# Designed miniproteins, single chains, continued (5), part 86

Each design is a single chain, and the fold is of that chain. pLDDT is the mean over its residues in the fold that is shown.

## One batch from the design tools (miniprotein)

Design m18991
Fold by ESMFold2-Fast:
Structure m18991 (fold): chain A 71 residues (1-71)
Amino acid sequence: MKVSQAELDAAAAITGLAAVLAASRAAGDEEIAAVAQEALDRAMALYDAGDYEEARRVALEGIRRALALEA
C-alpha cells in the first residue's frame, strides 16, 4: 500500500495526542482528559475521511491545549 508523508505525519500526531489522553486519565485529570478526547475524536474522524493535513493540525492543537492547562 502507498502511504503518503501527510498520512504518516497525521498518524504520528494522533499517536502523540492518544498518549496525552492516556497520561491524563492515569493522573485522574478529567479536564485535560476531556480536551484530549475531544481533539482525538475529531482528528480520528478527519483521518478516516482522508483529510490528513487537517487531522494532523487538530491533533497538534489538542496537544497544545492540553499542555496549556498544565502550565
Scores: mean pLDDT 83

Design m18992
Fold by ESMFold2-Fast:
Structure m18992 (fold): chain A 85 residues (1-85)
Amino acid sequence: SQKEVLEETKKKMQDVYDELSSKGREYAKQGNYQMAQELLYQADQKISDLYRLTSGKYNPSEEVGKELQKLKNELIKGLDSLYDK
């Protein structure tokens, strides 16, 4: 169902965020800011790809699509806040 696809996609996006942001913080703690930035960039790309793949494959309703987009935007904003510019 679209609800199951939504929940699975949300979980996958959250898992990507949690794993790569955690690794990014470890590299930043070591003073390796270049690797930290690379991992945050990869997380952004993977989260965006998960959103696009779900939207293209399952043609979610406008409501479901908006909920996925909101989570994607919130996670990407979270990644940006972890990078010390």
Scores: mean pLDDT 77

Design m18993
Fold by ESMFold2-Fast:
Structure m18993 (fold): chain A 80 residues (1-80)
Amino acid sequence: VNELLLEAMRLLGENASLLPREIRDLLDQAIRAVSARDTATARALLAQVEELVARTPLSPEAREGVARVLGLLEEAMARV
């Protein structure tokens, strides 16, 4: 769990310049929720990220970065 969260934080940091602040803030909040084992809040935050990504013009690299972070958080939630 901690290793997945550390990797998610690292990827978020590396993609910070490619992502709108709102998406970064939601992903950071989701990481904290998963770390706190609050899967309901984490799930709601990830749904907000998915909706925002769907309506936001992002580079392919930024979209791939978000998809990777989402995958890591979903895997971490499955282990709670």
Scores: mean pLDDT 80

Design m18994
Fold by ESMFold2-Fast:
Order: structure tokens, then sequence, then C-alpha cells
Structure m18994 (fold): chain A 70 residues (1-70)
């Protein structure tokens, strides 16, 4: 599902990101699990703005794209 794909990309961003990226990605995960897709995207956009690692940035971009289709 789109939600499962978003969760998979979030997990990769949490594992590969620095503390602040991981913190925002974890908050996005909590919002996503609660069905708050707008809150999830807001936290993902904050994580993306802080992401300097291109692999982490790509996972955050894919998570946002999957949530946008929910």
Amino acid sequence: SLKEQAIAHLAEAIQGGDLEVARHALEAFKHLMDGDYEGAKEHLEKARALATNPEVAAHLDKAIAHIDKL
C-alpha cells in the first residue's frame, strides 16, 4: 500500500539521518499512524530541509510523494 511504502521510506530516513532529521521523521511517522497526513507531510518537509545526505533526502521525498497520494 502507499502507506506501507511511505513507512518503509521513513524508516530508511530515520536510520540514515542525523538526530534532527530522525526526530522530525519519527514525528511524521506518529502523525501518519494517527491518520494525520498533513501533519506527517509538515514534519517530513522539516526533515527534508535539514537532510544533507542525498540518500536520506531521496527517501524523505519518496515518503512525501506516497503520502500525497493517500
Scores: mean pLDDT 84

Design m18995
Fold by ESMFold2-Fast:
Structure m18995 (fold): chain A 95 residues (1-95)
Amino acid sequence: MTPEEDARVATELAERLQKAAEAAKMGNPDEASKIFREAAEFARSHPDSGLAAAVAPTLEKLAEIAKKNPDEASRIATGLAQALRETAAYLAERA
């Protein structure tokens, strides 16, 4: 995968994680869980991205956590989204 493609994947994952975190924080755990599952599927659809492959298992766990503890899922997702945005910026700069 090119650095530009990997940056795009990281950005898309960050946006999906932010939406899931917002849904969880707003009291919509089922919606948050759905968004995390869709994000995991998106990550798996990019197997050539080491970044996507690395985060996919975490996204699946976040989908389960969101149903049981949405506040925890929101905190983890927010931190992961920030890390992905920083990674995307780094990759875009070096593209």
Scores: mean pLDDT 84

Design m18996
Fold by ESMFold2-Fast:
Structure m18996 (fold): chain A 72 residues (1-72)
Amino acid sequence: MQKEQDVLVQGSLESQKLADEGQKKGQELLKQGKPEEAQKAYQEGMEKARKASVEITGTETGPTVVPGPAPL
């Protein structure tokens, strides 16, 4: 049965959310003319997404809540 995969799928969805946040921050940095900082934002988003997947597989529920600051 795929019940265990359901937990993994949910972990992947949470990971994708973190990756999306990284992409949004990267785009904002690109608008400011900081492509290098944008690349770091993308990479950090991906790393956080990966960590979230690992935590979800090992923990009951452990979403990493990171409040985003206002852009302006």
Scores: mean pLDDT 66

Design m18997
Fold by ESMFold2-Fast:
Structure m18997 (fold): chain A 77 residues (1-77)
Amino acid sequence: MELVEEGRRLAREAEERSRLANELMKDPEKAEEGRKLKKETIEELEKAGAESPEAARVIAEAEGARVRAAMAEAAAA
């Protein structure tokens, strides 16, 4: 069950980083740091999901709404 535990840990960390990144992006001086953190978090989750089907399921639950919002923003650019 290591893969499931790793997925749970990554999902929790990603949720925390997403909250922090969103908060940083509200501060004009830290907006760049927030965007970088958000991008790195998404890339790490995508990589982890590709390597572990069990982890991907746990990650997807935490990431789903956030990824949908990010994709909507990207489509506008």
Scores: mean pLDDT 66

Design m18998
Fold by ESMFold2-Fast:
Formats: sequence, structure tokens, C-alpha cells
Structure m18998 (fold): chain A 63 residues (1-63)
Amino acid sequence: MRKFVAPEAWKEVAGQLVSEEEMLELLRELGFEETEEGEFVNPINGKKMSREEVIEAYKKVTG
């Protein structure tokens, strides 16, 4: 497949409020486990990551 990404679509999505539930479902698909404290366990390292740390890492990859 050609890696054709429409940046305009990402700008529109980024300009909207993203549902936290949809983000949680995506993280669960990636193997992250949600803790009772609202932290996420990285499946690779087993380290706990806060919501802000996960968002920052995601933005570094996508932004």
C-alpha cells in the first residue's frame, strides 16, 4: 500500500475534542493496561505511564 496520508484530515481531527474513551480503546489495542489510578502500563517495559506522558509520547510521534 502507498502511505498516502491527508494532513488536512489530521488537522481537522486535532482541532476537535477527541473522546478519551476512543483513545483508551486505541491504547488497549496497543496492549496498554489501564490501572485504577488512571495510569497506563507499557506492555514492552512494564512501566507505568501517566496520561500526560502517553499523550506527550503520542504527540512526539505524530506531531
Scores: mean pLDDT 60

Design m18999
Fold by ESMFold2-Fast:
Structure m18999 (fold): chain A 70 residues (1-70)
Amino acid sequence: SAELEELVRREMERRGLPLEDLPLLVFAVQKLSEATDGSLPLRSLVQLVVDEYAEDPEGFRARMLPEYLA
């Protein structure tokens, strides 16, 4: 959704992260939301996903990209 993309974009910009992987992070938040059956607030899911990406962007891409491209 446009709202989810905006939340992820703003968090990435706040942290000074490049936006090239924005679609991948949006996808990851959606997948995490499905996996947690909506038990966590969207803002918390965004923080968790952006934290993981910031720690290891290359490893994040290696894990998420195959699912995103499927």
Scores: mean pLDDT 85

Design m19000
Fold by ESMFold2-Fast:
Formats: C-alpha cells, structure tokens, sequence
Structure m19000 (fold): chain A 73 residues (1-73)
C-alpha cells in the first residue's frame, strides 16, 4: 500500500508544479503554513508544506532531476 500512496503524492506534487510553478504568493503561503505547523510541533505537516513550496520554486532543470531520482528510488 505504501507504493500506491507514494505514487499519488508524486502525481499531486507534479500537478501542483505544472499549474502553480513560479507563483510567489503560493510559495509564501506554503512556507507560512510550514512555519505554523513547525511551531505547533507537527514536523510531518511542516515538511509536507516545505516540500510543496520547494517544488513550486524549482527550476525546470531541478524538477527534472528530482523526477529522475524518484524514478530510480
């Protein structure tokens, strides 16, 4: 079941990047949510929002490299 959940999370991350990459307002919002979760002691949620913010901020080249690494793993 872990493999199916990982695949879905990857598809969601890819969709988020495609539709919202280079959106500075969304990046700022996601980072703020991550900081709030971290302050609340919710490390898992904090990491989740930070990953989303980093994905949107990534260059096309960086995103392709990450996709290839995930395909290997």
Amino acid sequence: SGAEEMRKALEEALELWEKHHHDPALIAELRAKAAAAEAAGDTRTAVYYLMKAEMIEMSEEEKKELEEELKKA
Scores: mean pLDDT 73

Design m19001
Fold by ESMFold2-Fast:
Structure m19001 (fold): chain A 110 residues (1-110)
Amino acid sequence: SLLEKLKELAEELNKLFIETYEKLKEALEKGDLEKAKETVLEFIKKVKELLKEFSKSATPEQQKVIEETLEKLKEIEEKLRAGELSPEEAFEKAKEVLGKMVNELAELVL
């Protein structure tokens, strides 16, 4: 069902959040800013892959929410690569964007 697929997406995103947070925290504690940046970039890449896969079975309204989310993630990625956002700031912004997406997708299933 669409609700079950959304729950699976939310669970996979939560796993990525936890794993990324742990790696990011370790990199920052060691002062390894390059590894911190790479950790957040890998997170964004994995999230984009997960969202593209979910989009294949999504409704047109859900696909629009996903497309808008992917564009916002692209902007965060570009700003992180350019040094306009710290790894911590980029990770927090990505989490906010994804949380809003999950809420909007849930409203479209209910």
Scores: mean pLDDT 88

Design m19002
Fold by ESMFold2-Fast:
Structure m19002 (fold): chain A 99 residues (1-99)
Amino acid sequence: GSKEFLELVEKLKERILEKLEEYRKALEEKASEEELRKIELEIEVLLGLLGIMRGVAKVIKDEETLEAVDRVEEEIRREIEELLKEFPEDPYVKRLARL
């Protein structure tokens, strides 16, 4: 795989996990709907970029980058499952868990 693509996938993972933690803290602190929506949009953009990286890796047949994206998606899924345990009634967390 491309070293640059692998580094980008790792950076996307770090940013997504940071935003999921920011969202968790915002829920714990009972932040406004506006504040929650801003974090949701940032998460959606980052997840969209990860999806683009998966698509690119498939087109160029970069198996190493595709495997890296698969590992990152699994780590994100586990963090979403933990968030769902803590906030089972949050509509955004429920939507993320269904992906």
Scores: mean pLDDT 88

Design m19003
Fold by ESMFold2-Fast:
Structure m19003 (fold): chain A 90 residues (1-90)
Amino acid sequence: DPVQEAIEALSRAMKHAYDAGDMKALSLMGEGQREVIDLIDKGDYEGAIEKTRETGEKVAERLKKAGKDDQAAKVKEETERAVEALRRAS
């Protein structure tokens, strides 16, 4: 199920933000995940893809600026997996 794959990837991205110890990054990732799920529920897969990319970029940039390069890379990798899964769902 591509939707389930996307949600699992977003959850892994959130775990990487948590592991980085950046509570603002975790908050941004959680907010983005909720918005992506809302868009999926409305059938707006293009909006869900765009929101996933936007959220991943913002969180990864924040973590990279904080010197958390490994967690930033993992957040980006997981959000890219979520985008790929959402493209298969749409």
Scores: mean pLDDT 88

Design m19004
Fold by ESMFold2-Fast:
Parts: structure tokens; sequence; C-alpha cells
Structure m19004 (fold): chain A 97 residues (1-97)
């Protein structure tokens, strides 16, 4: 498997998720915190720091879970699962490097 290509795919997916959140127009504190953490994850991932990128996505997932519980919005629960899966893949790729 091409580890570099797999890294690029995961970081690209995180960037797309960030774009979806920005396009949603959600100006809540929870959405702002999730966006900032994903932005930090993308920046770390683009610099090759996969461990930091995974940690930021895990923190973003935690904030998304909190938003889901407070608002009852299932989209935030789905977002948390997506972010957790992306973080898991980045940790796996970091171990293979």
Amino acid sequence: SDLEFEREVVISLARMVLGIIKASGDKSKAAEEVRELIEKAVEAGEKGDLESAAEYLEKAAEKAKEAAEKTGNEDYKTLARVLERLAEKLRELAEKE
C-alpha cells in the first residue's frame, strides 16, 4: 500500500469535513471549537505530524459529542464518529511509517 497516498486521502477527507461545517453556517460555540480543532488537525497532518493530527481530531470528536448531547442534533453524533474513524486511521498510518 502507498502510505503517502493514504495519508493524503485522510487529510483531504478531514479538510472536506471542515468545509462542510463552514458551509453549514452554524455560528455556535460548539461548531467553532470543532472547526478550530479540525483546522489544527489538517495543519499538523499536512506537515507530517500524524500523531498531533490524530489527537486534534479526537478532541474535535469529543466536542462534537458534547454538542450532540446538548442540542439533540444527530448530525453532531455522526460527525463525532467520522472524526474518530479519521483519527484511528491516522494513528494506524503513523505506526507504519
Scores: mean pLDDT 83

Design m19005
Fold by ESMFold2-Fast:
Structure m19005 (fold): chain A 80 residues (1-80)
Amino acid sequence: SVRERAIALLEAVKANSTNPELQKAMEELIARLKAGEEPTLEEVAAFLRSVPGISDDQVENVVNLLALAYGVPIEDLPPL
């Protein structure tokens, strides 16, 4: 159910983005979740920051949405 919520949020980010690099990154994260991986918020942030063309605001938005899916308060988020 947490995984299902995370996938749904990433699918929504992909569908509502006009940034092709962000769309591709969302596809990769969705594939990893579907494959049974459990990436941490730190791993997600590091991955997104490694992709050229994804802004810091976009990284923060995705991490915050995943934090909501995981039930993590914003104040307990790792450094981005």
Scores: mean pLDDT 79

Design m19006
Fold by ESMFold2-Fast:
Structure m19006 (fold): chain A 74 residues (1-74)
Amino acid sequence: SHMAHAEALKEEYLAELDRLAATQSEEELQRAVERMSREVAEDPRLSEEQKLEIDRAMLAKWLAILHARARAAA
């Protein structure tokens, strides 16, 4: 179903961000988020609501990673 596909894709992007967060610099993470966001925006299989949901989830994950790094640096 459309919902199952969008949910699986969201989980895949979030898992990739977790893997990158363990080994990559902030600059590399930013480039990855920009690439993923562009892929989502350009995917004709996703509705606008699904694109917004995936983008919101990725942004929330990225902010959580940045916040965790800031706390670790303090």
Scores: mean pLDDT 82

Design m19007
Fold by ESMFold2-Fast:
Structure m19007 (fold): chain A 113 residues (1-113)
Amino acid sequence: TKEKLIEILQELIDIAQELLELAKKLGAPQSLIDQIQQLISQAQSLLDTLQNNDLNDSLKNSIISQSISIANQLINIAKELMKLAGDDLETILRLIGLILRLIGLQFELESLK
């Protein structure tokens, strides 16, 4: 399951980076931009921990729980960005796509418990 957790964390980082670009494009508040950057840093730290350590049940469950928390926070941020998108249908559809990807990752993470 270590390889699958690495894939999920890399996908979380990729989604968070795309949300960061969309937040900047939409002129989101600096506090929201800072939250996204912090979540990227947290996901990167989990990835580094996972790559440098043997996976036991305690570490696995800790990484899963923290990754689910990061995904939940990114979903909430994407919903806030949708409010800023107004009538920009392309941006709204991109945000919906990111939310669906995050929900998919949550289901994968729950299946690894």
Scores: mean pLDDT 90

Design m19008
Fold by ESMFold2-Fast:
Structure m19008 (fold): chain A 71 residues (1-71)
Amino acid sequence: MEEKKEALRLILKALGVEVPEDATYEQLKERLIEALNEHFGREFTEEEVDSIAKAVINGRKLVAEQRAAAA
């Protein structure tokens, strides 16, 4: 899923984690789980990571809608 893949890339970039340009969704998810575990000092589940990705997508959509309404 393209939006989820882009959301994971954005989160990883925000955490200062470099990932290959052609990384698969599975590779991005695995790397993000590792980065979140390191950053917050706890174990994150795949469900939590999927929820975070969805929240980022929804947040970006909300910002785009607000900008469209303001323009």
Scores: mean pLDDT 73

Design m19009
Fold by ESMFold2-Fast:
Structure m19009 (fold): chain A 100 residues (1-100)
Amino acid sequence: SVLDEIEEIIKRILELAEKVLSPEELESVKKLLDELLETLKTMSEENQKRVLKVLKEMLKKIEEYVKDESLSQEEKALRFLLLLSVLGGELTTIERIEKA
C-alpha cells in the first residue's frame, strides 16, 4: 500500500538521521515523523501519494548529502534539518488540499 511505502521511507530517513544528527536532534525528528505518520492515516490515498512523492525526493537529497565526502558532519546535519523544514511546508499545503 501507499502507507507501507511511506513507512519504509520514514524508516530509511531515520536510519540516515542516526548517522548525522545528535541524540537530541534525532529525538525531535522521530517525534515529527511520528506526527506525520498519524496525520497520513487520516488522509485520502490521493493525498498520501502526494506526501509519498515529497518524501521520496527528500530521501534522495538526504542520501546524496550523507554520501558527500566534501561535507562536514555538521554541514550534513544542517542540510538534513533544512530538508525537514521544507517537508513541513509541503505537508501544510497537502493538509489544506485534504480539508478542501
Scores: mean pLDDT 84

Design m19010
Fold by ESMFold2-Fast:
Structure m19010 (fold): chain A 85 residues (1-85)
Amino acid sequence: MEETKRLLREALEESRADLDETLARLEEQAKAAREKGDYESAELLEEMAEILRDLARTHDYEGAVRRLKELEERLEELRKKLEEK
């Protein structure tokens, strides 16, 4: 979703605290997914966390947005499967 990418970028620019909170939540959700055997979701969440962690260190917003776009496409596939049920 285009709005998701925009909201993530705005949140990252708005506050460092928002970034840290989002990162922690993604890491917790990835761990929970792995414990449930949902490795596909865990891998996507881990990649998002790594992107945000790298962004925090490098301030490469354009690179982070591009990588998030690729993840968004994979998340959209999962969302469509869930929408069926």
Scores: mean pLDDT 68

Design m19011
Fold by ESMFold2-Fast:
Structure m19011 (fold): chain A 89 residues (1-89)
Amino acid sequence: DLIAQVEAALAELRARGADPLLVELAETILRYLRGEMSEAEARARLEELLRRMIEERAAREKAPAEEVEAALAQVPALVDETLAFLKAL
């Protein structure tokens, strides 16, 4: 049961004080899987969270602007692939 696995993972993330963005990512996936969020809403939220994660990592690693732009440009495709994977389960 994928929903039960995501719920367990989310509980563990919260219990150990994981990165708030990772917690929000798990919560978004769980909401989508439960039918509490439309595909359009899940897409928009996942894109926002992935962009924020990329930007935070890029700032920490002092990544070149061109590499950051290339990574951000891939976010819509990554979200499409993620949603397609979740729908196939």
Scores: mean pLDDT 83

Design m19012
Fold by ESMFold2-Fast:
Structure m19012 (fold): chain A 60 residues (1-60)
Amino acid sequence: MYVGKPLGEVLRSYGLTHVGQELTPEEVERVKKLQAEFGLEVTGKLDPKTLAKLVEALKP
C-alpha cells in the first residue's frame, strides 16, 4: 500500500481491526502503548488525537 492509505488500513497496520467499534482487550492494550509512545493521554480509545498520531507516524 502507498503513503495515502485509508484510515482502516492504517489501523490494521498497527494490528487494530475494530474500526468504529468497541476494541478488544488486546487492541486496547496496543492503543494504550501507542498513546504512551506518542505522549498522548492514555485512554485506550481511538480518539481523534490518537488517530492523527497514528496517521502521522506512518508518513515516509
Scores: mean pLDDT 68

Design m19013
Fold by ESMFold2-Fast:
Structure m19013 (fold): chain A 82 residues (1-82)
Amino acid sequence: SAAEDAIGGAELAAAIAEDAPSVEAAKEAALGQAEELLKKYGDSEAARLAARGLEEAGKKSKTKKELAEAARKVAEEVAEYA
């Protein structure tokens, strides 16, 4: 479902962020997940919420740890909404 893919995408972004070679690579992964969700599920509110959350996490996070924590929080928020 769109909600399951949105939660999974945010969780994947968090996992990639922790293992990424740089903060820039982690941010690119988060933005990539946001773009995929919007292309596949653009009409889903869960997908739009996850994409917006991941974009903000990528924009505002300064470390891989901050990005991973923000992405996990996005997954939690989408799970509550779904």
Scores: mean pLDDT 82

Design m19014
Fold by ESMFold2-Fast:
Structure m19014 (fold): chain A 68 residues (1-68)
Amino acid sequence: SAAYEAGLAEIEAQAEAELKKATSDAEAQAVIGEALQRIAALAEEHGASLEEKRATAMAFIKRAYALI
């Protein structure tokens, strides 16, 4: 849905901005972990399957680590 896509984009944009401010591995991991929790909650609200949640989480992790 448009709301789901917009929510994902907002979470990812916020995580990217916070990752650019992170000065340690621990801070970066905390940002990624919090973003993953928000993604999982949003996906569950929109009725995503466990497989879809996993795919979305893995795609985000791959993108987040590419920014570091």
Scores: mean pLDDT 83

Design m19015
Fold by ESMFold2-Fast:
Structure m19015 (fold): chain A 96 residues (1-96)
Amino acid sequence: MTEEELKKLREELEELSKLIEEERFEEVIKKAEEIVAKDPENEKNNELAAQMLGAVLVKLLEEEELEKLGEEIEKKKLNAKEIFEKLLEIAKEKLE
């Protein structure tokens, strides 16, 4: 990873934190979808997108719903792409 790529990643993470704080969850979801759409087979991109959606769901879900979701992910041994798809479905359902 170049120093330029690392700096850009830090700026993107700061922007994401601000969007979550401002409750602009639809914009975070769109960014996560764009990351996955650019390279759907990239495991690291899928992990990043899943983490972004996880941060949104921490704000949108009750503690009990979060625990149940975490247990389901562990029991099913979901990969990063499957976690992303599961979290995306839940986030879209909560916002519509």
Scores: mean pLDDT 77

Design m19016
Fold by ESMFold2-Fast:
Structure m19016 (fold): chain A 71 residues (1-71)
Amino acid sequence: SAEEEIEKAREKWEAGDYWGAAVYLAKAVALDPDSPEAVEWYEKLAEAARKAGNEDLARAAERRAERLRER
């Protein structure tokens, strides 16, 4: 489930594995894109991607979070 992927992302983040966290956050938003928490997941995905050095993924996640906030 999306919640299970978020828990895995949290474990990776706590371990300092930001790329691992980004992978699980991306899986969570793919599993439940309409979640009321999807904005927060995209924002955390952007932060994890940036910390991992993937600026393109960070920008894409930020744009998706912004679009969701506007609905």
Scores: mean pLDDT 84

Design m19017
Fold by ESMFold2-Fast:
Structure m19017 (fold): chain A 88 residues (1-88)
Amino acid sequence: MEAMTRGMIEAARKIKAALKSPLAQEVVELSIKALEAKAAGDEAAFEELKKKAEELYSKLTPEQIAELQAAIEAQREESLAIVKAAVA
């Protein structure tokens, strides 16, 4: 569980680094903080950060949402390529 949460945080950090929109980067940063709070057992901080991330996400333009989704998809493909390289 803890190792999986760390993997999600690392993936989220890579997604944030791929984003050009400061607002989209802030959504990912709040998501990272929420995952870190959950890993620490701070359910109150997790719920607050999750709510803030959802509120900020609702303010993204369609173009910013598309950028975020593309960054998420690119990270999934990179993760799959790394797994394939490690197995080969």
Scores: mean pLDDT 76

Design m19018
Fold by ESMFold2-Fast:
Structure m19018 (fold): chain A 57 residues (1-57)
Amino acid sequence: LTVEEIKNMSIEELMKLPGVDKETAEEIKKYTKDEISKVKNPRAQAILESLKKLEEL
């Protein structure tokens, strides 16, 4: 799952991911991979950081 796919998902689709609630989904939608450091929700930040690392490989 890439950052681009996450960005294109709706909030409802993001909430289908394990451990993602509406608040986490909204934080993910607010920020791109280059703005991860600005994410205040720790779960959303962890998801975005993991996806960014996978894309850099």
Scores: mean pLDDT 71

Design m19019
Fold by ESMFold2-Fast:
Structure m19019 (fold): chain A 67 residues (1-67)
Amino acid sequence: MEELEKKYKEILNKISEVARKRDEVRAQLLANPDPELQAQLRKLSDEYLKLVEEFNKIFKEIRKKKA
């Protein structure tokens, strides 16, 4: 159980970091549209989606044990 909870917290932290970076890049794009920033935003969005998928997998496992 603790092992899964640790993994869950790790994923949450990574999601938060990627989300924060994504918000920063979005703010920069609003001020100064740049193809490089647009590419960076797409990479961060891809990372975010992968982390969310992994989070959901771990979350389901934790929920099954706590239910």
Scores: mean pLDDT 79

Design m19020
Fold by ESMFold2-Fast:
Structure m19020 (fold): chain A 71 residues (1-71)
Amino acid sequence: MEELRAAVAEGEALAPQAKSPLLFRYLAAAYSALGDTARAREALARARAAGPEPLSAEQQAVVERILALLA
């Protein structure tokens, strides 16, 4: 749980510069796993508003860490 919270914090730090919906969708999955349904819904709304841009290398690393922690 602590590692998942750390990955979420890193993702949120990258969120203001993020244009990819994938970062926000994986943040929503992480918040849901943590039981934070309100933040999960907010992350999904941000994903809908995001552009079609690919993940940066830093954003991809955070997404991969979230995926590993949710497995």
Scores: mean pLDDT 78

Design m19021
Fold by ESMFold2-Fast:
Structure m19021 (fold): chain A 60 residues (1-60)
Amino acid sequence: GESAQTAINKEIGNTLSLMGELYELKLQGTLTEANALALAKLYGVSPETALALLSGLQSG
């Protein structure tokens, strides 16, 4: 089994990759909830984290 620390570190790395992809979509004008959730699934990032990143990118 994976340790909790290893799982957290993997999610952080995948989350940073997802954030970069979401930012590219924002620059292209194609940043949507559907695209964010689809990319989160591909990167193994939780839907909650993906939606938090989407909200942050739209508000900040």
Scores: mean pLDDT 77

Design m19022
Fold by ESMFold2-Fast:
Structure m19022 (fold): chain A 63 residues (1-63)
Amino acid sequence: SMEELRKQFDYIKKLAETVDLDSQIRALRTMADIFESEGDEELAKEARKEVERLERERRELEE
């Protein structure tokens, strides 16, 4: 259900806070793809936006 997908996304975001940036980005990309395949366009968009934020942070650390 959409409610189960939302709970899964919240869980993954919490786990992401405890791992390195590359792992966080990979996890969120995977979740975005899952949400898109399940037809949850809003959650997919939210996950992709979070990926973009973390990718910008990673670029700042590499420069």
Scores: mean pLDDT 78

Design m19023
Fold by ESMFold2-Fast:
Structure m19023 (fold): chain A 67 residues (1-67)
Amino acid sequence: SEKKELEERAKIILENDENKEEILKLAAELKKKYPWLSDAEAILLAFRLLASDEEERELILKKLEEL
């Protein structure tokens, strides 16, 4: 299922990424602003934002706010 896939991807990121503390911190901030995000979705979004440049981050956040 999509939920299990997202949870497994989030787990892999947290187990293998040296920046896991920054990812978790950003995920918590995202979940406060966008409370409809699951924990796994917030982690995956945080990872994506941290890997993106400033312009890409702005576009991702704008798309999320249009929901």
Scores: mean pLDDT 79

Design m19024
Fold by ESMFold2-Fast:
Structure m19024 (fold): chain A 80 residues (1-80)
Amino acid sequence: SMLEEQLERARKSFEEWAKETLSEEEYEKVLEVVEEIERMVLAGEPLEEILERARKKAEELGLSEEVTERILTLAEKVMS
């Protein structure tokens, strides 16, 4: 579907940034949040719920505010 293709493209661009910018440990944590976002998007969850759950997951994993905001921006781009 077009939504799955948008998710795949957005994920690849984000993963390239993350690999260049983050440590291996932070990269693995970021992937966990991105996978959660992908599941919620494909399940048809509202954007507000996706952003709330992604933020909570990132906080639980100890990700920085800057990294968290980039993840949330990814979700917004896919849902727009």
Scores: mean pLDDT 79

Design m19025
Fold by ESMFold2-Fast:
Structure m19025 (fold): chain A 68 residues (1-68)
Amino acid sequence: MDVEKLLAELREAAARGDAERALELAKQAISAGATKQQVLEALEEAYRSTGDRAAQDATLAVAREINE
């Protein structure tokens, strides 16, 4: 599966505040060969692009789960 496509879908899910879908996509991206760093960078991009605090909170929750 295309890592770049999974990371793009991850950014969209995180920006929407869909933490469960974002976490699923993050795990799928890692399984497909993405590095933890690439996943965290995608989450940081979603965090910076969204003005929605709920989406920012969801992004941080997914980042913590992946980082632990």
Scores: mean pLDDT 81

Design m19026
Fold by ESMFold2-Fast:
Structure m19026 (fold): chain A 92 residues (1-92)
Amino acid sequence: KDKLLDEIQELTAELLDVLEQIVEAIKKGAPKSYLDKLFEKLQEILKKLAELLTKLNPESSEEEKLEELKKGVAETLKERGVPQEVIDYILA
């Protein structure tokens, strides 16, 4: 249980770092090839977190955990001033 919690904490830190990189890249007008790489990394982290969270609490599916994570990401990006249309694109 401790090892699983440690992995979740590490991935959560990675998630927050990638979200900050995305916000800064958008503000700086980074090339879409660079943004696409960040979006790909974000999706990989979200899927891995959903898998680990499902192992920790199997009462809900990986799909349900992933949707909860995506909702949290959407709220964070919105609070940081990212337009809804861009958020929808990132989380598609």
Scores: mean pLDDT 84

